# Designs tried in a protein design run: designed miniproteins, single chains. Part 84

Each design is a single chain, and the fold is of that chain. pLDDT is the mean over its residues in the fold that is shown.

## One batch from the design tools (miniprotein)

Design m3086
Fold by ESMFold2-Fast:
Structure m3086 (fold): chain A 58 residues (1-58)
Amino acid sequence: DLGEQLLQAIREGRWSEVAGLILQGADVTARDAEGRTALDIARERGDEALARVLEQLA
């Protein structure tokens, strides 16, 4: 599941993998078990670079 892989990459702070998964068609609106989206996780981590990339794709 690309959505699960996307959320895992974000939790690990690996935005290069995030970009690759999005190019493969990962759903950026996918939610984890806590109801968090990719953008929610990036913002909670304070990862401004990742949040900016996700905002451009929203």
Scores: mean pLDDT 75

Design m3087
Fold by ESMFold2-Fast:
Structure m3087 (fold): chain A 70 residues (1-70)
Amino acid sequence: MEKLKKIFEEVLGVSPVKEDDDFFKLGGDGGKALELRKKIKEEFGVDVPLSTLLENPTISQLKKYIESQK
């Protein structure tokens, strides 16, 4: 999902982000996690709980979650 990769890169301020890169290991903090969740809601119409993001911190994991909620 190309749009999700771009959202990760915009929120983290780093590029490129790979599908298996951990959001929090790339420097994501609580504030960036809130911004990421907001952008996912705006782009995909899916609310990602903070607990879900903590357990699924990669593009590949979040893509699966988002697809399951559509």
Scores: mean pLDDT 82

Design m3088
Fold by ESMFold2-Fast:
Structure m3088 (fold): chain A 99 residues (1-99)
Amino acid sequence: MVTLQVLIKVKSKEGLLKALEAALNVPGVREVTIIGKDGKIVTARSLEEAKKAVEELNIKPGDEVLLFIRADSREAAEKALAAIEKTPGVEVLGHAILE
């Protein structure tokens, strides 16, 4: 079990939601924890939970958010990172895989 940490710049709310959906749809990804600009933390295990998290955290275009993606394996974490990097409307500013 590994944690992917990824700092993203949000270019659009739709792009953020697509990135979260793409990461959650990777086999072996269990959850995404989102840290908003004010330090509030919400965990999402589904696209519906991710939509609620984005609204609760009041995330807007131009915001930088930190994601913690919990995955069963390094391969799943790397696939989640690749999925986020391929998503238009977000920019990956930095990442680390822990464990």
Scores: mean pLDDT 86

Design m3089
Fold by ESMFold2-Fast:
Structure m3089 (fold): chain A 80 residues (1-80)
Amino acid sequence: SKEEEIELEVDYALAVMILSLARKAKERGYPFTEEDIKLLEKALEILERVREAHKDWPAEFQARVDADIEEARKLLEEAK
């Protein structure tokens, strides 16, 4: 439905924003708090849900979501 499409777009945007903030924090040498780690875990959960939904999407979208998932996983590994 159109509502489900909008919700998925909003969730994806939120996950990308969380990744961007985490990337900036890392660039500036700020340590990740437990709250930051929880947000990254939530972003990864959203991205994996989007990945399940995107199998029928254009290849460029699939590649982008896959890249975002790998970045989220790497940031979480480095935060520990």
Scores: mean pLDDT 81

Design m3090
Fold by ESMFold2-Fast:
Structure m3090 (fold): chain A 76 residues (1-76)
Amino acid sequence: LQQQLDAFAEAALKAGEKVPSLRERIEKAVQEARDNPDQVAENLRRLGDVLAEALKAIHPNGDAAAQAVREQVDLL
């Protein structure tokens, strides 16, 4: 679980470098996940949501990629 959170956080931060408008939201979600490790489901949902938005902004076919990320978060 922590490895998945770290992977999502790193992916979100990298996506935020390409989408500056989402950078602050991504950094906040990563910080909240690290500050509140007990809230695994909420942290994964927040990170998944901002990552999905970043993927949609980067790629025109991002709706499918964003949906896949949300489905993975919901399974955790």
Scores: mean pLDDT 69

Design m3091
Fold by ESMFold2-Fast:
Structure m3091 (fold): chain A 70 residues (1-70)
Amino acid sequence: SELEKAKQQAEDMVRQIYQAAQQSKELMQQKTLEFYQFLQQNTQIADYGLQLALEEMKKLVEEAAAQAAA
């Protein structure tokens, strides 16, 4: 369905943001802006996309905290 395709695209975009965050700040900002624009065009999955982004953000924060503690 169109909804399933939009959800899959959101998952792929959030994964790209996570990968970009590990490479450069500028690339992460670009990928985040692209995701924001995608959600504006696909508001029916906005809550789903935001939840995916929150879960990836939690992982990044936990990784940073673990590195700081080591």
Scores: mean pLDDT 80

Design m3092
Fold by ESMFold2-Fast:
Structure m3092 (fold): chain A 57 residues (1-57)
Amino acid sequence: MTREQLIAEVKELLDIYKSTGDEEALERAERLGVLAATEGHWDVVKLVSDGFKELGL
C-alpha cells in the first residue's frame, strides 16, 4: 500500500468512528498504523496517534 493510500484510509476510518462510534474502525486504523511503522511511514504512524488523542483515547 502506498503512503498516500494509508493516509486516506486512516482519515476515512477516523471519520467513520467520529460519526458512528464503530470500534472496528479504530481497530483497522491501529492495524494500518502498525503496517505503516513496518514500512517506515512514520508520518502515518503520527497521524494515527494524533487522531486517537483528539478522540480522547
Scores: mean pLDDT 82

Design m3093
Fold by ESMFold2-Fast:
Structure m3093 (fold): chain A 60 residues (1-60)
Amino acid sequence: GDVIAALIKHDYGLSDEQLAELVEMVREGASREELVEKLMRDFGLSREDAENLVRALEAL
């Protein structure tokens, strides 16, 4: 929902465009590992934070 999207953007410092890209990857069937690796590489997140963000994205 919109509240979860707003919290993700705030907590992880994502732009609307970056969040939309990640949501689209989930919709296109990207694996959890692909999303986790992208978040760790491109955003510098820990594996735990990346896994938490992927679970939040799947709830949108």
Scores: mean pLDDT 77

Design m3094
Fold by ESMFold2-Fast:
Structure m3094 (fold): chain A 79 residues (1-79)
Amino acid sequence: DGEARAIEHLKRAAEFYKKGLEAEKNGDYDTAIKYFEEAIKHLQEAIDAAADNPALREAAQSGLEYVQKKLEEVKKKKE
C-alpha cells in the first residue's frame, strides 16, 4: 500500500523537521542540518510511495522544497 507508506514517511519527515527546528533554535546547526537531511530523505520516499496518489505526491513535493530551502538557510548560518 503506497498510500500508507507515503503517510508514514510524511509523519516521520514532520517529526525530523520539528527536531531540526528545535536544534536550530538552540544554535545547534550541525544537529539541525542532520535532522533536516533525515526529513528530506523521508519526503523523497513519500514522493516515491505516493506515485499513484497525486494529492499526497504534491504534498510531499511541497514539503521537500520547503525543507530544502530551510536546510540551505541553516547551512548559511553555520559560521
Scores: mean pLDDT 88

Design m3095
Fold by ESMFold2-Fast:
Structure m3095 (fold): chain A 60 residues (1-60)
Amino acid sequence: MEEQDNERLLKTVEEIVKKMEEAKDDPFERDVYEALALIHLGIAKANGDEETAKRIEEIL
């Protein structure tokens, strides 16, 4: 329905991935961003956004 919402989710996921990369030396920080990725996976599945959901699953 809204392609704009899918674009926003994908960009947010990309930012989370960058934060996870930066936090590799801090396992607590990494775990926080991993949890955020899981939350966005749930949102993507609720919206029927298969592309974003698959991308998040590959990152996790």
Scores: mean pLDDT 74

Design m3096
Fold by ESMFold2-Fast:
Structure m3096 (fold): chain A 70 residues (1-70)
Amino acid sequence: TEDELLEELKKAVLNGDIDRAIQLVRELFERGVPREKILETLKEIQKESKNIEAVNAVSREYGRLLLEEA
């Protein structure tokens, strides 16, 4: 489910698994998960994670996907 993918995204970022986190954010985007849900999850990750590199990588990838759809 989309909720399972969002939870896996959180785990990947918290574990510093940047490649997995990027795959998961792309999958969330491809599945048409609402932008609001993805942004809420990214905000939670930003507050909880100490891995700035992983947070930035995922946020950058999601921003890129949004710009390509514009």
Scores: mean pLDDT 82

Design m3097
Fold by ESMFold2-Fast:
Structure m3097 (fold): chain A 94 residues (1-94)
Amino acid sequence: LSTAITLVANNQYDDAIAILKAAIAANPNNALAYNNLGIAYLNKKSYDNAIAALKKAIEIKPSAAAYINLAIAYTQQGKVANANAAYDKAQAIT
C-alpha cells in the first residue's frame, strides 16, 4: 500500500493501479486499497472505474474520504445529483 500511495503521489498511476489490483486480489475486503484505486482512476480520468472502486470501498467500510472522492468522480461526469448525495454522506460521517 505505501508503495502504491507513493506512486499515486508521483503521477505513476498505471504502476499504482497494478499494485492496488494485486493487493485487492490478496485481500478483497481491503477498503483502503479500493479507495486508493479510485484515486488513481480519478487521476487517469477513468471516472466509471473510479466510481466502481470507490463504491466497493464504501461497501466494505464507509468513510468521509471515499464519499468525497466518489462526489469528485460524479462531478467530473456532470452527475450533480449523485455528487451532492455523496457529499451529504461524507458530512454525515463527520
Scores: mean pLDDT 84

Design m3098
Fold by ESMFold2-Fast:
Structure m3098 (fold): chain A 71 residues (1-71)
Amino acid sequence: LSGSGPSLLVFKDVKSVEEAIKYAQNLGRPGPSKGIITVPSEELRKEIEKALENVKTGSTSYLAKDRVTVE
């Protein structure tokens, strides 16, 4: 909330499922970091969302789908 080290938003433009997976794995932070991935097509977005369901972040307590938004 308040204090030091405010929340930060990370925006990434990706063109492939592999890029999205690498981005999600690199997030892997228990902190306030959330990732937003922008994709050029809805078909790619669906493939990424499906792939992220099988990807774990660094904390392993959260799946990538809970920490990464695909738009």
Scores: mean pLDDT 66

Design m3099
Fold by ESMFold2-Fast:
Structure m3099 (fold): chain A 89 residues (1-89)
Amino acid sequence: MSPAEKLRRKAAEISRAAHDPSLSPEEVLARTRALLEELHKEGVISEEEYAEALARLDEIGTLPDEDVASALERLVSALVARVLARLAA
């Protein structure tokens, strides 16, 4: 699987978890953190991209529950755009 394909696949998993009504915001944030760690361990995202994503994830954890899903979608969209631009260079 290509780095770009792996990134899109993990991004889709985060998006699905964010919109899963059976998951708490805390569970969604924990799953997102685990998926970001996996992307970093596999070399798909850089140390800088990983650090910035974790900082943003910590900020999202302080938001009201109703804002978590939309904030995660923004995080995922920004991360995917950034990483794909780097991989295409």
Scores: mean pLDDT 85

Design m3100
Fold by ESMFold2-Fast:
Structure m3100 (fold): chain A 88 residues (1-88)
Amino acid sequence: GVSEEEFEAEVLEALALIYIGILKSTKNPSKEDAERTAEKIIELARKLAEMGHREVAIQILRDAANVLKEKGFTEVAERVEAEADRLA
């Protein structure tokens, strides 16, 4: 069976993917909403990396940065990319 730590990691990953999905599906997010969502994704990715899921954390941050860039939030995307680069 899945350990409690492994279950927590899966929940954190799922939550990060939900935030990325919300950002991707939102047609005109505000800058404030993009910043807040990015901060939540960064926090979740950091926790995943601390739990030993570094590669998953990097992928989440890269995916989030790409979505932010597509939405025109270049400065927010660069901040998220910097977090991914720190983990790599």
Scores: mean pLDDT 87

Design m3101
Fold by ESMFold2-Fast:
Structure m3101 (fold): chain A 111 residues (1-111)
Amino acid sequence: MIEVRKVSDDEIEVLHDGEVVARAKFKVEGDTAYIEKVEVKPEYRGRGYGTLAIAGAMYEALQKGAKKVKAEVPADDEELIRTLREVGFKEVGRVPGDPEKIVFEADLPPP
């Protein structure tokens, strides 16, 4: 059984048969939420658990009144880039660096 749960005001966990397999950390500042970290256990990558963690964070951000979600992702993190695109994020900019970071945004629906 797959479960998505709120652990704290800024953290979501995804469980598979009672084991935590993915986590997402986020923060809400005014009307904008920021996804700060997404972790998936190596053995569980590529199975949609990162997608569930991000979706859970977006839902909690919406409940807190956020209207937009942002994420900054290393340009070489191909798995996280793919996952963000799957949940509806769009590239809106880039931050110079080594590695370069891609800035993604998604609009949240009205409450």
Scores: mean pLDDT 81

Design m3102
Fold by ESMFold2-Fast:
Formats: C-alpha cells, structure tokens, sequence
Structure m3102 (fold): chain A 59 residues (1-59)
C-alpha cells in the first residue's frame, strides 16, 4: 500500500540521519574507519528510502 511505502521510507530516512550523527561522533573521536562505514550505510538507507518514495508516487 502507498501509505506503508511512505512510512517505511520515513523510517529509513530517520535511520540514515541517526547513522550520520554517529559518523560525526566517530570522526570527532578520530575513528575514520568507523565513520566511513556509517556514512556508507547511511547512503544505502537514504537511497532505499528514495526508491520507496518514488514507488509510492506511482500508486
């Protein structure tokens, strides 16, 4: 259903934002490897959220 796709997209965006904040904290702590991993995961979640939003718009 369209509403379920939108809710799932919102959840993915929220998780992406949280991972971005954790990446920022990792950078502040000097853990560049951890920060890179978190940034990559945040990108994946954001992209999946965009795909779900696009799918919902077609319904």
Amino acid sequence: MKDELIKKADELYKESVELGREAGRALDAGDEERARELIERAKELSMKGNELRDEARKL
Scores: mean pLDDT 82

Design m3103
Fold by ESMFold2-Fast:
Structure m3103 (fold): chain A 100 residues (1-100)
Amino acid sequence: MAEEEAIRLEEELWERFIRGVLKATKREADEREEQALEEARRETRERLESAPSERERRYTAELRIAILKGDTKKIKEIIERMRKEGFSEEEIERLLRLAV
């Protein structure tokens, strides 16, 4: 599936979340709502621009699935594949922490 579509959906979900929070308050100022949405869009875009590479995202997803299944052997296999693909020990540890 296209990564661009996933990024756009994440941006839209974040915008809806911020809009919902603002509407739940007693201070519904259009000016404040527009400013908060613009700030949320900028923060989301910065996060997406700083997002892990496609390889890192793929390995994080695989690790998360293996952790959820309790498959220790699979986790070790994924780590070894990452090492063969040139990931450092620090990068592997960071992605493991993100997968939990």
Scores: mean pLDDT 67

Design m3104
Fold by ESMFold2-Fast:
Structure m3104 (fold): chain A 65 residues (1-65)
Amino acid sequence: SLDEALAADRPQALADIDSLIKEAEENGFTEEAEEIRRVKERYADNPLAALIHAAVIYTVAKSKA
């Protein structure tokens, strides 16, 4: 079912968020890394939404660098 497929993707979404945080910190985007951590906490019940928000934050940061 769709719910089962979405549940299966949740661990990967959490891992991807953590990878974005590490990449942002390593590339000097310290403020954006902190924002991504806040997004992860705010959307704890919806890791896929957190990942989408995190990806947008990081992409915008890279586009302005």
Scores: mean pLDDT 78

Design m3105
Fold by ESMFold2-Fast:
Structure m3105 (fold): chain A 60 residues (1-60)
Amino acid sequence: MRTFVLESEHPGVAALAAGTLKAVFPESEVEIEGGRATVTVPDSPEAVEAARTLAELVRS
């Protein structure tokens, strides 16, 4: 499994992105702390690419 940290100045944005990853990849684990969400996704290329993309989008 691969772990990604999603960080945003807006707490709801990180949580929403993490929730989206969990909905699409149900095996993912999510921890939410304010503007930060730690998401552990399966080692599949699809899950890793989705998590990486959302982490980049959330940081902006």
Scores: mean pLDDT 80

Design m3106
Fold by ESMFold2-Fast:
Structure m3106 (fold): chain A 61 residues (1-61)
Amino acid sequence: LTPEQLRKIAEEDRKAAEELRKKAEELAKIDTPEAHRKAVQLDAAAGILEAAAEFYEELAK
């Protein structure tokens, strides 16, 4: 992979993480155990994508 391709992958992962964070915030506003559990899972998934993006950004240097 070229540095440009790695940066593009990192950018896509960060955008995906941002969307998951927004969905988690909306679910967290719903006062049900199911919505709360889903919000926690989406936040965890966003964290994984953010870590992957950091990895690819470092690789592109």
Scores: mean pLDDT 84

Design m3107
Fold by ESMFold2-Fast:
Structure m3107 (fold): chain A 68 residues (1-68)
Amino acid sequence: MSPLERLLAAFRAELEAAVAAGASRAEVQAITMRYVRAIVEDPSLSEEEKLAAIREIAAATREALARL
């Protein structure tokens, strides 16, 4: 997997673990913000890759928040 694919896989795993553990909305949002920051601050990623990754994170976060 690419570094970006590994980062997104790690994000999904952490998000699912948090939801399973009964995390609050604020805790889920804090996880999301950490991964968004990592992507935004990665100089190896193109603008298009950053935008696509942020959209995936936003969608997964919306799904997780709906399950809380």
Scores: mean pLDDT 87

Design m3108
Fold by ESMFold2-Fast:
Structure m3108 (fold): chain A 87 residues (1-87)
Amino acid sequence: EAEELAERLRRLMVELLEAARAGDRERARALAEEMARTAVELAEAEGIELSEEDKERLRALMDGLVDLLLGLPAERLDELAARAEAA
């Protein structure tokens, strides 16, 4: 279960990097939102209780990540995607 959630997060990260590489902000934001939800599920599966404030902060961090990734050069996004797939 937790292992499956971790694998889903890895897959979502690769898809997020691909969306950022394509400049697709709408898809990148949707993927970041799914990553935030999956990260909450993973934390809860590991016995970590998250407050609503913690969940909102996580969503804000993911929005910031989308903006950061959309601003990165293509070669940096390609390197990050390769590392995420190799992990």
Scores: mean pLDDT 82

Design m3109
Fold by ESMFold2-Fast:
Structure m3109 (fold): chain A 77 residues (1-77)
Amino acid sequence: DEAEKEKKDEEMVEKVEKELEELKKLPDDYFSAEEWERAAELARGLAEKLREEGYEKAAEKLEEAARFLRERAESLK
């Protein structure tokens, strides 16, 4: 059911957006640079997996999250 898949994709986008907003509230030094970088790698890996499964919107949102996490890591170096 493609409609079911589309709905799940949209629900995942909302969850990623909420998590990203929560992460944006944290100060840069809440995690170490290594921790932010690890989180970015995990988000990127999950985005690849979701894209492979056809959840393109959620994958794009996770790629956005991964960029944010990478920027946080770089800001601490």
Scores: mean pLDDT 82

Design m3110
Fold by ESMFold2-Fast:
Structure m3110 (fold): chain A 58 residues (1-58)
Amino acid sequence: MAPVSEAGKQAIVRAAKYLMEELGATPEEASRAVMEALRRLGNDASFEDLYREAVRIL
């Protein structure tokens, strides 16, 4: 698997943090939703796209 870009890593971390802070998701729920969103959208997904998809999965 190709490594995640630096921007992609930051998008993942920010999406998980925002799911926990804004929506009250548990760390497990946030991690699951973000990882599934990343799997669907790919490693080059923006923070906005990743967060939006993760919210749909959550």
Scores: mean pLDDT 77

Design m3111
Fold by ESMFold2-Fast:
Structure m3111 (fold): chain A 72 residues (1-72)
Amino acid sequence: PALALLTLGNYYFKQGDYEKAIEYYRLAIEVAEKEGNKDLVAQAYRNLADAYEKLGKTEEAEKWRKKADEII
């Protein structure tokens, strides 16, 4: 489930729909946290940061990159 949500987020990111990508990445994080999948949580944090960067939200992107680094 979490991996499928991450894949959907990646699909929307590739389409240039960064807002939808963010929505699916956030859902992937919630499910991955419940599953205890720290690797997928970290990957979703990095993908979230990339999406925020594409929207020009550099400060938000930096926050999510830092969170990913804290897990890995």
Scores: mean pLDDT 85

Design m3112
Fold by ESMFold2-Fast:
Structure m3112 (fold): chain A 65 residues (1-65)
Amino acid sequence: MEAVERAKEEIREYAKELGVEVEIETEGDTIYISVKDDNVTKNSALYIGAIAIGIEYGVSVKVKK
């Protein structure tokens, strides 16, 4: 859906800004994010930001192992 695609793009750009590699996958209305466990602070920042973006667009964001 359009909102999901916009949220994915915004999350991807945010990850670039943080300098973090992220893998983004979509299943239905849910966005799954996978990040490397290199730095807890950066990973937490990305996750918090991604959740905020999800709320903005009305989509669910989850961390994938």
Scores: mean pLDDT 76

Design m3113
Fold by ESMFold2-Fast:
Structure m3113 (fold): chain A 55 residues (1-55)
Amino acid sequence: SEIDKIYEEAKKVLPQEEVDRIKKTIENLLSQGTTAARDRARRILEALKEYIKEK
């Protein structure tokens, strides 16, 4: 999935602990099933993509 691909790229530039924390946060947000939680998850993933891109 696209999300899994983001995590794979993140492992190249972030410590394992940070990647695991982000993954858990995204999973928790998506499990809440609210629009606000999904928007927050999207913002976190976009920020992660930008961080990876700027390495």
Scores: mean pLDDT 80

Design m3114
Fold by ESMFold2-Fast:
Structure m3114 (fold): chain A 77 residues (1-77)
Amino acid sequence: MEEEKRKEFAEKVVEKVKELIPDIPEEKLEELREALINEDSEKLSEFLRYVEKEYGSEVTEEIKKIIIEEKEKYYPK
C-alpha cells in the first residue's frame, strides 16, 4: 500500500474509533494510528486486545468492522 493512502486510512479509522469511544486515551489512538500506518499486525492485535479488555467484545467487533469498511474505500477493486 502507498504510505499516503495508509495515512489517510489510519486517520479515518482513528476518527471513527474516537467517535465510538470518546474517552479513549490519546496514547491508545496514536498506537492504533501507528499500527495501521506501519501495517503492524502485532501492534494492531495488541490494541484490539486492549479494547476488548477495557470496553468489551462488542466494541472490539465494531472497530474491526470500521477497519474493514474503511479499507474497502481506500483499496477498491
Scores: mean pLDDT 80

Design m3115
Fold by ESMFold2-Fast:
Structure m3115 (fold): chain A 86 residues (1-86)
Amino acid sequence: LVKEAEELARKGEEARREGKYLEAAEYYHKAALLYKAAGDYAAAAEALRKAAEALRKYLESLGKKELAEEAEELLLRKADELEAKA
């Protein structure tokens, strides 16, 4: 699980560097789920925060600024909840 999560987080970072924000958000979100399943709540929270930023940038690129803010806030709340369990 942890090694799989690390690989997904790496792919998310690569996608982010290439400006593929939706792909980056999906990779980071999947990494967060695997870190959570492995009991690494700190790494899961970090991955969710990166997913939140990537999703916000993607939705802003579509002109959906209000939805981008709502989606980011939702994911950041989930990340804070995970970090509290670490």
Scores: mean pLDDT 85

Design m3116
Fold by ESMFold2-Fast:
Structure m3116 (fold): chain A 55 residues (1-55)
Amino acid sequence: SEVIIRVAQHDSGLTPAQARRLADARTDAELEELAREAGISPRQARSLAEALRAA
């Protein structure tokens, strides 16, 4: 998961803390809020969250 957190940070400019919050998000509303805070699209947030959880 640490490697994928670094990839998410590199790809989306997310901090490690933001990437971990994204991985822990359980609802679309949480993902959308985090996406707005991080300056990424909700679609990107969902894809990153799935990738982080799969690792």
Scores: mean pLDDT 69

Design m3117
Fold by ESMFold2-Fast:
Structure m3117 (fold): chain A 93 residues (1-93)
Amino acid sequence: MVPAFSEEELKEELEAISELLREIAEKLAAGKVDSELAAKITAVYILAAALSAGGHEELAKKVEEAVKEVIKLADEGKLEEAAELAKKTAEEL
């Protein structure tokens, strides 16, 4: 097993994910569906994979499912709903 994250490492990863989700929410609220948004979404998936590897599989799953729903809402043109979900997920971390 990979060693579980320390409390400091977990906090840093959650703060990084939270900040990216806030930036994603801001871009979606502004209607900016561009390559930078795609890069931020990819970064959240990478950090969620790190959470899972660090022993926090339930938190990783919560983040991954939320991002999947954000992508689905954005694809359906529901940018405001996608932004609110991203923001809510950031606040719950």
Scores: mean pLDDT 82

Design m3118
Fold by ESMFold2-Fast:
Structure m3118 (fold): chain A 64 residues (1-64)
Amino acid sequence: SPADELAARRAAIEAEAGARVTALLARYQASTDPAERARLLAEIQAVVAEAQARIDALEAEAAA
């Protein structure tokens, strides 16, 4: 169904973003450099924002 296709595409975006965030968090936890930690947090924020924008676009297409 269209709803199942939307759910599957959303899940794929969340899984991709989750994997990227997990890798960045591992680097953040391993780092003792405040500048690197700040950069990694900014990268995590960007990944989350990009994933949310992709989900919002997908939901807008499905609502049209």
Scores: mean pLDDT 89

Design m3119
Fold by ESMFold2-Fast:
Structure m3119 (fold): chain A 88 residues (1-88)
Amino acid sequence: MEEKFRNDPGYQLATKKIEEEIERAKVVPLSEEELEELDKWLEQLKLMFDQGLAAIEKHIGPEAAAQFKKEVDELFEKLKKAIEENLS
C-alpha cells in the first residue's frame, strides 16, 4: 500500500517538477524575482501536500502518509540545497 501514492499522477507530476527545479538550480542561477516566485510556489505546494497527507491518512493509512511526508520533505531539502549552492 505504501507504493499507491507513488503511482498517483499528481504525486508523480509534483515530484518530477521539484526534481526538474533541483537540476535547473544546479546549472542556471536564479534571479531574486525567480527565487521569490519559487518560494511562493513551494508554499502553495506545501499547503497542497498537507491536504494530500490528510487524504492519504484517511483513505490509505498512517504509514503511507508518513512515507509521503518523508519523501516530500527530502525533495524540499534537496531543492533548498541546490539553490543555496547556486547562490554562493
Scores: mean pLDDT 70

Design m3120
Fold by ESMFold2-Fast:
Structure m3120 (fold): chain A 90 residues (1-90)
Amino acid sequence: SAAEQLREGEALLRAIPPVAEALEAAGASPRTALRAAIGVAQIVARGGRAALEEAVRYARELAAKDVSEEAAEEGARRAAELALAALEAT
């Protein structure tokens, strides 16, 4: 239903801010953090826990343009886990 689609959209919007904040804390620019957070939330929403490593790779590749490879990996993993936790929370 339209109400279910709206509820799913609201859950995604709720997941994005903490994911973006985690990437900014790792040193990503606000623009990179937001882009990565949107993609991470979408990947995790579609695939759940099984998509976690895909979400980490996606965020890491974007963050690596702004920060070291090590910081990008750490930030991306934290971001993906936060997205999973937010989307698993009812």
Scores: mean pLDDT 84

Design m3121
Fold by ESMFold2-Fast:
Structure m3121 (fold): chain A 61 residues (1-61)
Amino acid sequence: MSEEERFLAIAEQVADQLGLTPEEKEELIRRVKEAYEKHGGDLDAVLKEFMRLVKELVEKR
């Protein structure tokens, strides 16, 4: 299992726990994939971007 696959699984769990809508969950997953492509496997940078996105989604409510 790749680190990307593990991170995507965690992102799905977080989305479900936060009660995100299907649209918000899809956006979160898409952005996590973009972050992996952009940062070339720098997990620290990907994690930082993920936390920022979660905060933005929660704050919009």
Scores: mean pLDDT 75

Design m3122
Fold by ESMFold2-Fast:
Structure m3122 (fold): chain A 56 residues (1-56)
Amino acid sequence: SPAEALRARRAALAAETRARVRALLADPNATQADIDAEAARHEAEAGRLDAELAAV
């Protein structure tokens, strides 16, 4: 269903963000600002997917 496809994309986004945050935490040159930027990106994309899910 469209809703299942959107939930799968939402889960994929969560896995992608987790991998990127893990990479930042392993990087000695990464800052809290880099982590905050990833969180902001995640919230923006999650909000878009959640809005699409609400429309189906």
Scores: mean pLDDT 86

Design m3123
Fold by ESMFold2-Fast:
Structure m3123 (fold): chain A 74 residues (1-74)
Amino acid sequence: APLPSEAELLLFAADMYEGLANYYKSQGKVDEAKEFYEKAIELYEEALRVSTDPALRAEAQRRIEEVKEKLKSL
């Protein structure tokens, strides 16, 4: 199998940062949670920019909206 696409790697990295942000939020570490949610949004937006795959684009768009809502709720 070939290497994952750039968009798939960006989506994976964004998922990891979202997971870290969720962890820090659960610990009451709001500043760290904000930083990692902002990084996740940045990477999801990059995945959206470089991908033409409708399924990946839909996933990235959904994740951006979810993370933006989490940021507003911090």
Scores: mean pLDDT 87

